# Designed miniproteins, single chains, continued (5): the designs that were tried, part 43

Each design is a single chain, and the fold is of that chain. pLDDT is the mean over its residues in the fold that is shown.

## One batch from the design tools (miniprotein)

Design m17471
Fold by ESMFold2-Fast:
Structure m17471 (fold): chain A 108 residues (1-108)
Amino acid sequence: DEEEVLKKLKEVNEKINEESREPLEEIAKLIEEGRYEEALKLLEETEELHPYGKEILQIILGIVRTEEGKKAAELIEELDKKVKENTIEPKEGREKQVEMAKYLLKAG
């Protein structure tokens, strides 16, 4: 859902430097408008966002209607929830991270 994607982008915004806020807000606006390719291009061209590029890319891929992108977003959400709940075992966490990375590589 677009509202959940925007919420996750706002959470990233809390972690980034002030100088990166305006580019991230522009990416969020492009996502809200359904302009995903332009959001990806802006992410690629904006060096200040590169440290957060993986997280932002994973959020964008989750709304791009590809099987790999959807699966990557789902795995990220599962990992985040399990980490917050302290329910994930180290082996399960590693397996989920590897699966997520494979889907990202296929999508990129």
Scores: mean pLDDT 58

Design m17472
Fold by ESMFold2-Fast:
Structure m17472 (fold): chain A 89 residues (1-89)
Amino acid sequence: DPEKAQEIRELINERLPEFQEKLSKIKTAEEAIKFTIEEIIELLEEGHVDVALTLATYLVELGVLPQAVVDALEAGRVEEALALLRELA
């Protein structure tokens, strides 16, 4: 659905700059990881699975999240991804 894909891109564009600004102000890796986990959990709880996957992939590339979270989300195992995220929080 092109409209849904556009809404997802707009949501990422809105949230990602604010997310990057917040991360830049976090001085410890532990606080950055916790903040990141809380944001991904919120996106998944809101039903924005595609947005959460895109953000999680970006954060794995930055070394902030484990690859296992992305693997679970790509496989459609949302509950497994949430369990992993909550364990890390």
Scores: mean pLDDT 72

Design m17473
Fold by ESMFold2-Fast:
Structure m17473 (fold): chain A 98 residues (1-98)
Amino acid sequence: SNLEEELARALAEMDALAAELGLSAEETAALREYVRTVLELGEEAVDAVIARYDAEAAALAADASVDKRAATRALLERVLTEVAGPRQAAAWLRALER
């Protein structure tokens, strides 16, 4: 399936990146689990996240007064919570922040 091919490619790219960044085996394992979880949300859920993020990111980019790092994190947390639910969103955000 397309998802299986995408997962295999993403995991291979992640392994290469982890080696370049000098990540530990534990950090690499956590990143693998995060990548799998994100892709296992399915194409429709991923498309919904992208669509909602894109619509709001344009407004965020136009506002020079906003702390873009904090605002981007808040936007991601909200969109992920709406699509994947609070438990999955929290796990994914923790993986991204490490």
Scores: mean pLDDT 65

Design m17474
Fold by ESMFold2-Fast:
Structure m17474 (fold): chain A 76 residues (1-76)
Amino acid sequence: SIEEIMEEIRKLAEEAKKAKTVEEAEALMREFLQLGYELARKLLEEKVPEEEMEKILREVQKLGDEMKAHLDALKA
């Protein structure tokens, strides 16, 4: 389930690169935030070691930052 959520997050980030409107980018960002919340809950439930959790969360943060940068560029 954690691996499945990560796969969906990565697919979503790739789709975000193709977003041509603010509306599309915002919809993808909302879905990303929902998946991020589910991932955080699963990481805590499964008691994933702190080092592994940090690595996963850093990847998610980087993808989120890239999605936000794209959204901000569309708004400019």
Scores: mean pLDDT 84

Design m17475
Fold by ESMFold2-Fast:
Structure m17475 (fold): chain A 74 residues (1-74)
Amino acid sequence: SMEDIRKKNIETLEEILKTSEPDLSPEELALVKKTLERFKNAEDPVEEGKNLSEEEIEALKKAIALASRKERAA
């Protein structure tokens, strides 16, 4: 269901944020946290994704890349 997809996406982003937090700048961390709160409050995560700024998208990409590298290094 859309609710299950939303919950899974939020949980995935929270785990990515937790893993990447030490390696993000304060500004990047704030953007990722803001984006996560937007997804938590959105009824449609697909539509919310289309409304992300370029800066929010780049911060998320960096967080994902950092989390991915740490998973492989561990």
Scores: mean pLDDT 73

Design m17476
Fold by ESMFold2-Fast:
Structure m17476 (fold): chain A 74 residues (1-74)
Amino acid sequence: KLSKEELQVEMTYGVLAIEAAVLKLMGGMSPDEVVEKIRARLAKTLEENRDTWSDEQKAWLRAQVDELIAYIKS
């Protein structure tokens, strides 16, 4: 069951995934540069939502981004 907060976290991941795809496929950036940009975006997003999102929601987002990073580096 998705709460408004859970939907917001999933939508945030979607935006990060689209940014990574655009940077990798259209921006001509190396995989390492894309990874660095995505990690910086994740850190900022987690800080901005520090008091709004649960630890479980933040852990889920970190795990999804880690999978995205693994895909970018493969």
Scores: mean pLDDT 78

Design m17477
Fold by ESMFold2-Fast:
Structure m17477 (fold): chain A 108 residues (1-108)
Amino acid sequence: MIPTELLEALAEVLEERGLEKAAELARKAAKEIREMEEKGAEVEEINEFFYKKLREIIRYLREVEGLSEEEIKELLTEAVRRFAEKTGVEWSDEALEAAAENLIKMAE
């Protein structure tokens, strides 16, 4: 999964739901990862940074916006769905939910 494109998809979902500050965090993280890629950062460093930023976004949604675990999972599932559509990959609903659950688990 391409971290930058997923964070951009997440930012779009967050903005549409009125979560403007969380959307800003996601867009900033996408920009920082793009800069890391341009500087030739290792895949492992990019992945570590991605999960660190995803953790910060999930914590903001939970602690500041008051979203439940179910609401966060639904939001990430929608972001993964939009990412899959943009990449031309057709995923089942089960696969989209599994991907969202894995993102939450890796961000913990």
Scores: mean pLDDT 82

Design m17478
Fold by ESMFold2-Fast:
Structure m17478 (fold): chain A 79 residues (1-79)
Amino acid sequence: RVRELREVLERQARELAEAMREARPESIEVAREMAKEVKSLESAKEALRRLGEQVDEIVATEAFKEQSRKVREAVEELS
């Protein structure tokens, strides 16, 4: 379903932001910006894009790996 997939995408972005916040204090700014932009349909895409730029760094974080697995399980439940 489209709505469930969008919720998963938004949750995925939020989970990434939370993982960064737990691993790095500087990631709090990204999480805060994403939360505000998510309210806007057009801004949501930019927030996800900006989060993606930081993914390369947070991927090495244990917090990210654990959150990523939870997000994957959520997506699999929808499949």
Scores: mean pLDDT 55

Design m17479
Fold by ESMFold2-Fast:
Structure m17479 (fold): chain A 90 residues (1-90)
Amino acid sequence: MTAVEEAVRKNGGEVKKALERAREALEEAMEALREAETAEGVAAAAGGILAAIGAAFEALHSKLSDEEKAKIAEEGAEAARENAERARAL
């Protein structure tokens, strides 16, 4: 609960957890890319990889609050997972 007081200058526990989620989603998108058999599947998996990397980069390099950084990383992880799932369906 509560903006982890300890998180305030340490990339935050919340930001770290969100970045771990983005890393997991990146791994899932990379696996989907390896398994993709169609051009559409490759494009979807690549989109997932880019979403995860872009979100992590923005979260780490922005001047936003830890909560906003965590939200960006979480949104990127969600987009990456959606793209990985789509790639497996294509």
Scores: mean pLDDT 75

Design m17480
Fold by ESMFold2-Fast:
Structure m17480 (fold): chain A 66 residues (1-66)
Amino acid sequence: GAAAEEAARRAAALATLERGRASLIDAGVPQEEADAVVAAARELIDQGRYDEGLELLYREGTRLVT
């Protein structure tokens, strides 16, 4: 049902967020900057904006590494 699909999507987004945080730290991004990006992405995920949260993580993560 829709509730189970939404829960699975949220869980996948949170797992991607955790992996993204680890990747930023491993790439040499300062913890405070990595945590700020993760917090911004998490806020969108908590609003049900899973795709937007993950796009923010990717965009800002790429900016911090580049």
Scores: mean pLDDT 84

Design m17481
Fold by ESMFold2-Fast:
Structure m17481 (fold): chain A 93 residues (1-93)
Amino acid sequence: VTYRTASWLGFSGTAPLRVAASLAEAAAALREAAAAMRASTGDFAVSLEVPVLVDGEAVPVGFDLAVSAADNDAGADSLESLAAALEEIAARQ
């Protein structure tokens, strides 16, 4: 399992890297991470990689987020918003 360090506003954490095969899978992973983050009583980190088509070429794009326990709900809201955006893009395909 590959672990990555995520940093946000001076906070850092390590998370296992999850590699998504599609935008829909990435959205599902973000929804799962948001639910886990809301259920967490401590600091949380998430690391995700998704292939994005740029000029006809699949380019891996990484997303790393680490939040303190006090920010878990705000972090989860952000992940859910990103998941909704990816779901909307996937639905147009």
Scores: mean pLDDT 71

Design m17482
Fold by ESMFold2-Fast:
Structure m17482 (fold): chain A 67 residues (1-67)
Amino acid sequence: SMEKEKIRKLAKGAVDGIEDNLLEAGRPPLDEEERKKRIEEYEKKITEAYEKVKKLYPEVATIGPGP
């Protein structure tokens, strides 16, 4: 679904940002398992937020989850 694809992209972007910050701070990057866990956690949080917004504003389902 379009929503699932957008949410996954947003979750990956958030984790990429965390890794960029770790690199800038001279810290090791997240290992693959931790990265996957973080992506799944962000997907869950974004999905929950989007579902709440859709209940209040059904029209947002036509434009997808926002930034």
Scores: mean pLDDT 76

Design m17483
Fold by ESMFold2-Fast:
Structure m17483 (fold): chain A 74 residues (1-74)
Amino acid sequence: VDEAIKLLEKAAEIAPPEARRKLHLAIHALRQGDYDSAIKYADQAAKLAQKSGNSEAAKLAQQAKKIAQQQKQQ
């Protein structure tokens, strides 16, 4: 969880405003233990970042999504 939150925080630092909002929602969801919402918002943030040409923010959001998916399985 902590690693996924750190990745989302790094993505939020470099992300465009619309993607940044979704990244903050994903971080909030992870802190609440809501992995389904975290996965959804991280995916939406990655797509918005990619559409805006910010491939690095998109990669970080996708990495965090993968970690959240693994945590949900525990």
Scores: mean pLDDT 83

Design m17484
Fold by ESMFold2-Fast:
Structure m17484 (fold): chain A 95 residues (1-95)
Amino acid sequence: SSDDREFIRSVGRTLRNIMDRLVSLYPDNEEVKEAAERIKKKIEEALKSDVDSALRLMREAADELLSLLEKVNAPGILKDITRSNLDSLDYLIKS
């Protein structure tokens, strides 16, 4: 539905903003930059997909982002926001 698509777009914006913040916090870390570009590409793919595929791809992007945040010991607030978005995506996927 259009409402689900709007929600997916909102999650995509949130995850992209977190990745931009992460790159800003670790500007000399090439692993972070490379991972951020892969995750951004997956978000872009999700936004071009049907709703069911978009939810799955966005969930994968959020999971990869959370793993990256844990690996670099990023601020807890970024991890909390990412987990919250994962929970919301899981709720919609199971609905």
Scores: mean pLDDT 87

Design m17485
Fold by ESMFold2-Fast:
Structure m17485 (fold): chain A 57 residues (1-57)
Amino acid sequence: PTIDSFDLDGDGYIRKELLKQMLEMGGLEVPDDASIEELREMVYERTGVKIPEEKIV
């Protein structure tokens, strides 16, 4: 998936809670206290997509 696949609102930002839910739906166990940096690393490891930190709200 591309960055656009994670931006479901189409506003150029990715909601942290939505990103976490998408990773969990994909079968990845996400820690409840996962930081934005940890979520970015999980996405990169799974998909090869590097999401800029400033795009996650």
Scores: mean pLDDT 70

Design m17486
Fold by ESMFold2-Fast:
Structure m17486 (fold): chain A 80 residues (1-80)
Amino acid sequence: SQDENEAFITNFIDTLVQQGRLAESLRALYEKDLLEALNEGILTLDELKEVSDEILSGEKSASYIFDLIGVKTLKKVLLG
């Protein structure tokens, strides 16, 4: 649901800011981009949860999810 998507995104971004991995000034931009990707079906909530675990563990950079969204968006535009 949209409420579940928003709650997950808020908690994920809050954690990144608290860990010093995302500047507070970028919070609104990152939350907007993630919510838009979920609402447009570019990314599923389950995929976001999996990637967030990899980012929060330090396996992936904080920017990795936005690179993934960019690739998925291009695929949708080129194939649809």
Scores: mean pLDDT 82

Design m17487
Fold by ESMFold2-Fast:
Structure m17487 (fold): chain A 100 residues (1-100)
Amino acid sequence: MPVLSRETAEKIAKGVMLGLLSAQAGDLATARSAFEIALGLIPDEAARAEFRRLMDRLLATRSREDFAAVGEWLVRLLREHGRDEELAERARRALDRLLA
């Protein structure tokens, strides 16, 4: 996967976090829309396919484990491909609060 620009990484993070918060609130329509926007910004087809599988599972189950799986995927993406530890740590803190 190519290195993500900071702007693209921030947009992906915002889309995924909005999707997670909306799914937790039971707003599945907003969650799907937010996840689809984030998905469209991912340049690598394998990463897009993995995220699609994780988001579809989360929207079907709404389990704590599937929220964690989507959140962990985002943190990993930001560390490995965004190379922005501050943004990754911010996403980690937001995920920990969501799962508390």
Scores: mean pLDDT 83

Design m17488
Fold by ESMFold2-Fast:
Formats: C-alpha cells, structure tokens, sequence
Structure m17488 (fold): chain A 100 residues (1-100)
C-alpha cells in the first residue's frame, strides 16, 4: 500500500467514525511503516497533523492524535536516533505553520 492510499483509507475511517476500520489501519501502519522511506513517513505524519488541526470534530482530532503518536512510536523504533530527531523537527515545523 502506498502512503497516499494509507492516508486516504485513514481519512475515510475517521470521517465515517469506523472504530473497527481505524484499528485495522493502525495495525497495518505497524506492518507497512518499515517499507516506507523517511519522506513517506513524514508525509503520513504531516497528513495526520492536518487532520488534527483542521478538523472541527473532537473524536476525529482524538483519533488523528492517537494515529500520529502510534506512527511516531513505530518510527522511533525503526529509525536511527539522529534520523528520528530530524523527522520530529520537520513535523514540529509543519505544526507551527498549521497554527498560523
């Protein structure tokens, strides 16, 4: 599954409030994340940050945050510390732009 396909499926599960599908997607993230590049992981994290900040629905915000924390945890386990730190800094920078 491409990162774009994963993002689209995640958005649909959140919009439909499909708890089962959301859980299945979180399980799939753990499986596919090792196959993604640093850029693809960053794209996924940026999409989750946008869902969190742009959504008006508190349940969608909560689920987007849960997904983002899950991705960050898996990335920390997969990536060298210095690579993970750069990824985290890029996400933080993107979040600051969304808050403007």
Amino acid sequence: MTVEELIERLKEALENKDEKKFKEILDEIRRVLPTYSEEEILELLKALAELYFKSKDEEIKKKAEQAMLSVLHEAQLLLPEEVFQRLAEEVEKYIRELEK
Scores: mean pLDDT 83

Design m17489
Fold by ESMFold2-Fast:
Structure m17489 (fold): chain A 56 residues (1-56)
Amino acid sequence: DEIVRRLAEEFGVSEETARRAVEDARAFLRGFRMPETPERVLALARLFLEVELKLK
C-alpha cells in the first residue's frame, strides 16, 4: 500500500500501474524463492516501471 503510493508519486503514474509493478515484483521474488522484504519489492517494482516507461 505505502510502496504503491510512493512509486505512483515517484514515476508520475497511476496507482493501478504502480500496483501492477509491485504485484509483478512480489511474484518474481516468490518465483525465485527470495525474501519479500519491502526494500526488495520496491527495488524490483522500480526496475519494472523503468523498463515499461522506456518501452512506451
Scores: mean pLDDT 77

Design m17490
Fold by ESMFold2-Fast:
Structure m17490 (fold): chain A 78 residues (1-78)
Amino acid sequence: SNLKKRIENGKKLYDELKTLIDAAEKGPENIDKVAEKLGISREEAEKLLPFIKENKDFYTEMAKAVEEEIKRLEEELK
């Protein structure tokens, strides 16, 4: 029910954040993956890459918080 949906939504967000972190680390070689995940064009993703790199620490902190929340919700589901 609602708890399972929250866990699945959290996992999706975590995957999206990890994709952004990976793009910040590896740069242009991950641009097509970023475009696919965000539902934007490759050209738009290339323009966003400097912003993604600048905000890497923020995405890393968000990913950690999301992972901790997923674990908490999974424990409640047991």
Scores: mean pLDDT 79

Design m17491
Fold by ESMFold2-Fast:
Structure m17491 (fold): chain A 95 residues (1-95)
Amino acid sequence: MEKLDEEIEKLTPEAEKAASKLTPEQVYEVRRRAGDAARKIAEKYNLTLEERHRVEVLAGLIAIANYSTKSLDEAVAEAAKRVEEILKERKQEEN
């Protein structure tokens, strides 16, 4: 997934900067919840294990970046929404 890899690369610096404002416990919890939400979304798209892993990583980065300015629930919801948008776009391009 070139598009997922590009989004991960773009978001990594933003997530690292946001993580510096959070505790390790907060980073762990937001990544865990974002990963759980992303896995449920990914089930609808018949992804490979490697693609599922990239989706979970992307969700975690989005959630961490948002958690510095938003609540945990809002950060996880933003990650889930963005992941679903990317997967929908990819499916539309393949069809």
Scores: mean pLDDT 80

Design m17492
Fold by ESMFold2-Fast:
Structure m17492 (fold): chain A 73 residues (1-73)
Amino acid sequence: SMDEMKRKIEEMINEGNKLRQQGLDLFSQGATLISQGEKTGDEDLIKKGQELMAQGRKLYDEADAKIKEAKEM
């Protein structure tokens, strides 16, 4: 039914928002590690921070795609 589809859409948007927040959290953590590594000359911290930012961006983009699909249903 249309009501069942509306509930499914809301659930998908809610899960997308959670995934988006996880992406933002990883992105923020990555930025912090890069800043720390740059200040201390720790190339391993910079690399770890870059990896976390890349993971965060990927999750954010996946979340946005999921929310977009839900809104187009």
Scores: mean pLDDT 87

Design m17493
Fold by ESMFold2-Fast:
Structure m17493 (fold): chain A 106 residues (1-106)
Amino acid sequence: MAVDPRKLRAAEFYNKGLEILERPDFSAEDLVKELKLPEDIANKIVEMYKKDLREAVQALLGASLIIAGLPPDVVRAMPEEVRQLSVDIAAHLLGVPREEVEARIA
């Protein structure tokens, strides 16, 4: 069965991210090891989760939508901090400059 590899990758990332955030003792190290994120981005996710867990979930969703190549309307409507973290995550996982991802959602 032909599944779009970008959508599959995005779904796998989002589902794993949610699983980690649901753990009562999750840490930045779990995000680094299991989502292959750099420590600085992992720390930003942890800090956002401590402030508002819904915003942290939205950042993972935003990154997933960008990775999937879906229309940017949802990401554009996100709060600036959430949108910027979504861009950081997606840029790292796609292996492209942050500025390229920002241009795609502008």
Scores: mean pLDDT 84

Design m17494
Fold by ESMFold2-Fast:
Parts: structure tokens; C-alpha cells; sequence
Structure m17494 (fold): chain A 62 residues (1-62)
């Protein structure tokens, strides 16, 4: 389920999260803004965008 995938990404680095997004880009969305390379996923939630459920990732300091 998307919710399970979202929870698995919390605490991952930006590079690790980007690797996961690259494998399934249709189900992922990055929160707006600029993030540092050492930022981690602080929040991951299932949201609806353009009629599709996607995992929204928010990056920040650990």
C-alpha cells in the first residue's frame, strides 16, 4: 500500500528518496522548496493530486 511505502521512507536521505522516486515517479511528489543534500524525509503522507494518490515527501533536518 502507498501508506506503507510512505512510512518506509521516513528518515531516508534525499538521495535514497530520489532513488525510490525514480523507480516509481507516478506515485511520488516532493514538497515545494529547496532542500540540502543532507536533509532527510521528515514527513511522508498519501495525498491526492490530479486524481491520483501519491506519496508527498517533505525534507528537512533530522
Amino acid sequence: ALQQQAQELIGKTKDEANAAIAKDPQHFQEAPGTFANDDVVTKAEVVQQAGTDVIRLTFGKA
Scores: mean pLDDT 71

Design m17495
Fold by ESMFold2-Fast:
Structure m17495 (fold): chain A 92 residues (1-92)
Amino acid sequence: VQFTEEQVEAFAPLAERILAEAQARYPGDLEAQELFIAEQLIALGERVLSPAEKEEIERIVKEFEKRRKLDERELRLLKALVVAGILGRRLA
């Protein structure tokens, strides 16, 4: 998904806050920071997205699972990226 300038500007403060919190909670642990960022984004999606948008996310994630074997961490990171894409579309 290509992000618009409005979507990037809307996400910038949220991204900065989540990145700062990840760094504070897991200093020097990039793997833990990435997973923390993913989980925060998934949790935001669960709170603000409609049932139809959540179903679209699950469908996209399942299609990727069919194409290649992903571990649990990879699945969570993928789900977070899909959530970010759907949230971006909503904020435009």
Scores: mean pLDDT 75

Design m17496
Fold by ESMFold2-Fast:
Structure m17496 (fold): chain A 55 residues (1-55)
Amino acid sequence: SVLTPEEKAAIERAFEEGRVDAAARAAIRRFQTKLGLPDDGVLDDATLAALVTEL
């Protein structure tokens, strides 16, 4: 719900491939911004915990 379908797809692809491309990084930054987290695009513990509830 916080993520668009395109953002979810980019992040899921990054997890499946074990590689964060530019599209996944942009989606992660937007997600972090929406939740008030630091928008550095890094998959830290807080970002991962939040993403698990959205994917």
Scores: mean pLDDT 77

Design m17497
Fold by ESMFold2-Fast:
Structure m17497 (fold): chain A 77 residues (1-77)
Amino acid sequence: DDEIERIKAEAQAKDDGTPENRKKATKEGLLKAIEIFEKKTGDKELAELLRKALEALANGDKAALEEVEEKLKKLLE
């Protein structure tokens, strides 16, 4: 529906420059990039680890980030 596209465009145009809105847009952009990476490479395991790393960074979850780093090292060996 064209109305949904209009609402999305209005939401982007009404970005008030707050850090919260910028963090949300950045996270959505990075998630989109990970989806494109998964589609092009077929590496679902790496894409899943990248998504978990993004969530850990967004939540300040150091333990989850360290777990993702160890799994990435194992995959790259």
Scores: mean pLDDT 68

Design m17498
Fold by ESMFold2-Fast:
Structure m17498 (fold): chain A 57 residues (1-57)
Amino acid sequence: MKEKLIEELLKAGLDERTAKAIANMYENGVSDDSLITTLVLLGLTEEQAREILEKAK
């Protein structure tokens, strides 16, 4: 699941270091809302962020 999240984040245009940082937040139980907010601040749409998180499950 973590690997799938990293893959989807890389496809969305994030660098490997940032993708791994987000995947670590997800693994540590950070809420989906907080992850969506972080991804939007990194330049993704809210819809893209939600889709990426759903694919990681």
Scores: mean pLDDT 81

Design m17499
Fold by ESMFold2-Fast:
Structure m17499 (fold): chain A 66 residues (1-66)
Amino acid sequence: MDSPYIKKMKELSKDPEKKEQAEKAINLYREGVEKLLEGMRNQDGVLFKEGLDLIEEAKKILKELE
C-alpha cells in the first residue's frame, strides 16, 4: 500500500511556514501505520485503535496545511 499522504507531507515540509507541522504529520502517520499493523498481527484492538487515531491526527494536520 503506497502512502501518498507521506509524499504530500514531504512536499509541504519544503515550505518554511509548514515544515514543523508537516514533519509532525509524517511522524504521526508512520507511527500510526506501525501500530495499526502490529495491532492487526496481535489481534490487539487497543493498539489498532491507537494506530487509527495517530493516522487520523496526521491526516487532519495535512488537511489544515493544504
Scores: mean pLDDT 79

Design m17500
Fold by ESMFold2-Fast:
Structure m17500 (fold): chain A 65 residues (1-65)
Amino acid sequence: SAALERLQRLLEEARRESPDVVDVRLEGDKLTVTLGSEDATRYAGTALRFIAVGIEAGLSVRVEL
């Protein structure tokens, strides 16, 4: 669907702008983001960005280290 294609583009853009992201997995309605390092300010910004994209798309979001 067009919504899934748009979501995939948004996730790819977020990955490109967030070099500390190790992995991003979309499995059904679950989005899992794995971060490689914890820089307090950068971690918060990256986590919030993926959470915002996921929630707006109706997904549950998990952030892992």
Scores: mean pLDDT 75

Design m17501
Fold by ESMFold2-Fast:
Structure m17501 (fold): chain A 98 residues (1-98)
Amino acid sequence: ALDALLDELAALAEALEAAGASDEEILRAVVAAALERLGITEADLAARADEALARFRALSDTPEAKEALAELEELLKDEAKRLMLGLRALLEELRAAE
């Protein structure tokens, strides 16, 4: 079931790229399709992204790790990237539950 979802999302991304969609448009469409297929909301993905970031923060007790965390937090100010982090975390949870 999970592999079928991933194949469908990949096919959607390829079709949009062939149609000349931007990387941002492709990411937003993939997230929207995943939300619909899984019956979840953007808030659910945002919550998972926040939990993943909190775990990284808890492990970041060296100067080098704190700098890497700050760079990640800057990247995650982009909503599409933050939702993709949440989606990745959710897919890992679903895979672990199998």
Scores: mean pLDDT 76

Design m17502
Fold by ESMFold2-Fast:
Structure m17502 (fold): chain A 79 residues (1-79)
Amino acid sequence: MVKLGDVANFFTVLHERLGYSHKEIGELVGVTQGAVSNYLPLGNPKKLTQEKLDEIISELQKHGVTIPQDIVDQLRKVL
């Protein structure tokens, strides 16, 4: 089950390890830049596991959001 902390960890990896801006992360997952900014202080990039990444991608797909494969590949590489 995907929780707030899992989403925060995911956003933190995108921002800190892959260099995406708060706006770019918001556009990627269909949320506001402000929502991303509120989640980032709660995140720890070391806590995002491969299994949680798969759960997050699946949950986003249920909401009509598809993460580009190149970004998924980059995420798997830094985890």
Scores: mean pLDDT 82

Design m17503
Fold by ESMFold2-Fast:
Structure m17503 (fold): chain A 75 residues (1-75)
Amino acid sequence: SSRERRLAELRAEQRELAESEASLEELLEVARRVAEAGLEMVREAGGNVEEAEEQVKKELEELERLVKKKLEEEA
């Protein structure tokens, strides 16, 4: 499906950035795009979008907190 292809492309981009010494902020931005594509797949499948959005929000907030903590530890 087109959504599966988009998720695979975004995950490949995320891996490429991780291997290329990309910043934590760039990795976080790609993670947000992966999450957005995942939500579109839930919509396409007729799943519970509201529940998926809440779960994605929690995961992104956790990731943002971990990135901030790592940046603070390096400072």
Scores: mean pLDDT 71

Design m17504
Fold by ESMFold2-Fast:
Structure m17504 (fold): chain A 76 residues (1-76)
Amino acid sequence: IRKKLIIKVTDPSKRGLIIEKLEELASKEGLNLISAYPFGEDKIEVIVEGSAGAIERFVEAAKKLDGVVSVEVVDP
């Protein structure tokens, strides 16, 4: 399946580092990370594709990253 995630961060200047961590997590879970870009003032928009279970594990791992406030799952 494909999902859009909106990730809110504490420090917008660290979004590049957080995107690198998200790429590592996607690789670990075997997900296709289609895109990851700075979005708005303090957010990152991520589009991932894979199994529902892999996406769930990715979301939980992303919530545990230093500098991440919240992860919202949105239908694409």
Scores: mean pLDDT 81

Design m17505
Fold by ESMFold2-Fast:
Structure m17505 (fold): chain A 130 residues (1-130)
Amino acid sequence: MKSLLELLEEKIRELLKSRPKPKTPREAVEQMGEIVREALEYTLSLLQSQGITLSNEQILDLARFVLGLVAYEFEKEYGIEVKVALTEEDPEKGVLVYEVIVDGERFRMTITFSKDENGQYKVNVEVEEL
């Protein structure tokens, strides 16, 4: 039986392999953000299909964990050093803000959570150069 962690790790590796190797630090952070978005939507959808409802705080905890896994897989696959630091969190608004450093270049990654009218989770990820 595959654990939720094993399914998540497999999904992250699948998403990473589906994309070309990034050519710039900006492309790396943007690609990382898209993988985080898709992996989170996948995991939240899987949990909802099993009748599991997460609090906003639990969703933010899951997002922190997923970002850490994605950063690790990027370092492992591409040999790129990635540093991530949480700068802001707002569980009420469903927002996480990270500073991401790739090859000495600094970026802000904003992860935002919302529910649509059907109760389905939507994840948005924005990347800004600092």
Scores: mean pLDDT 84

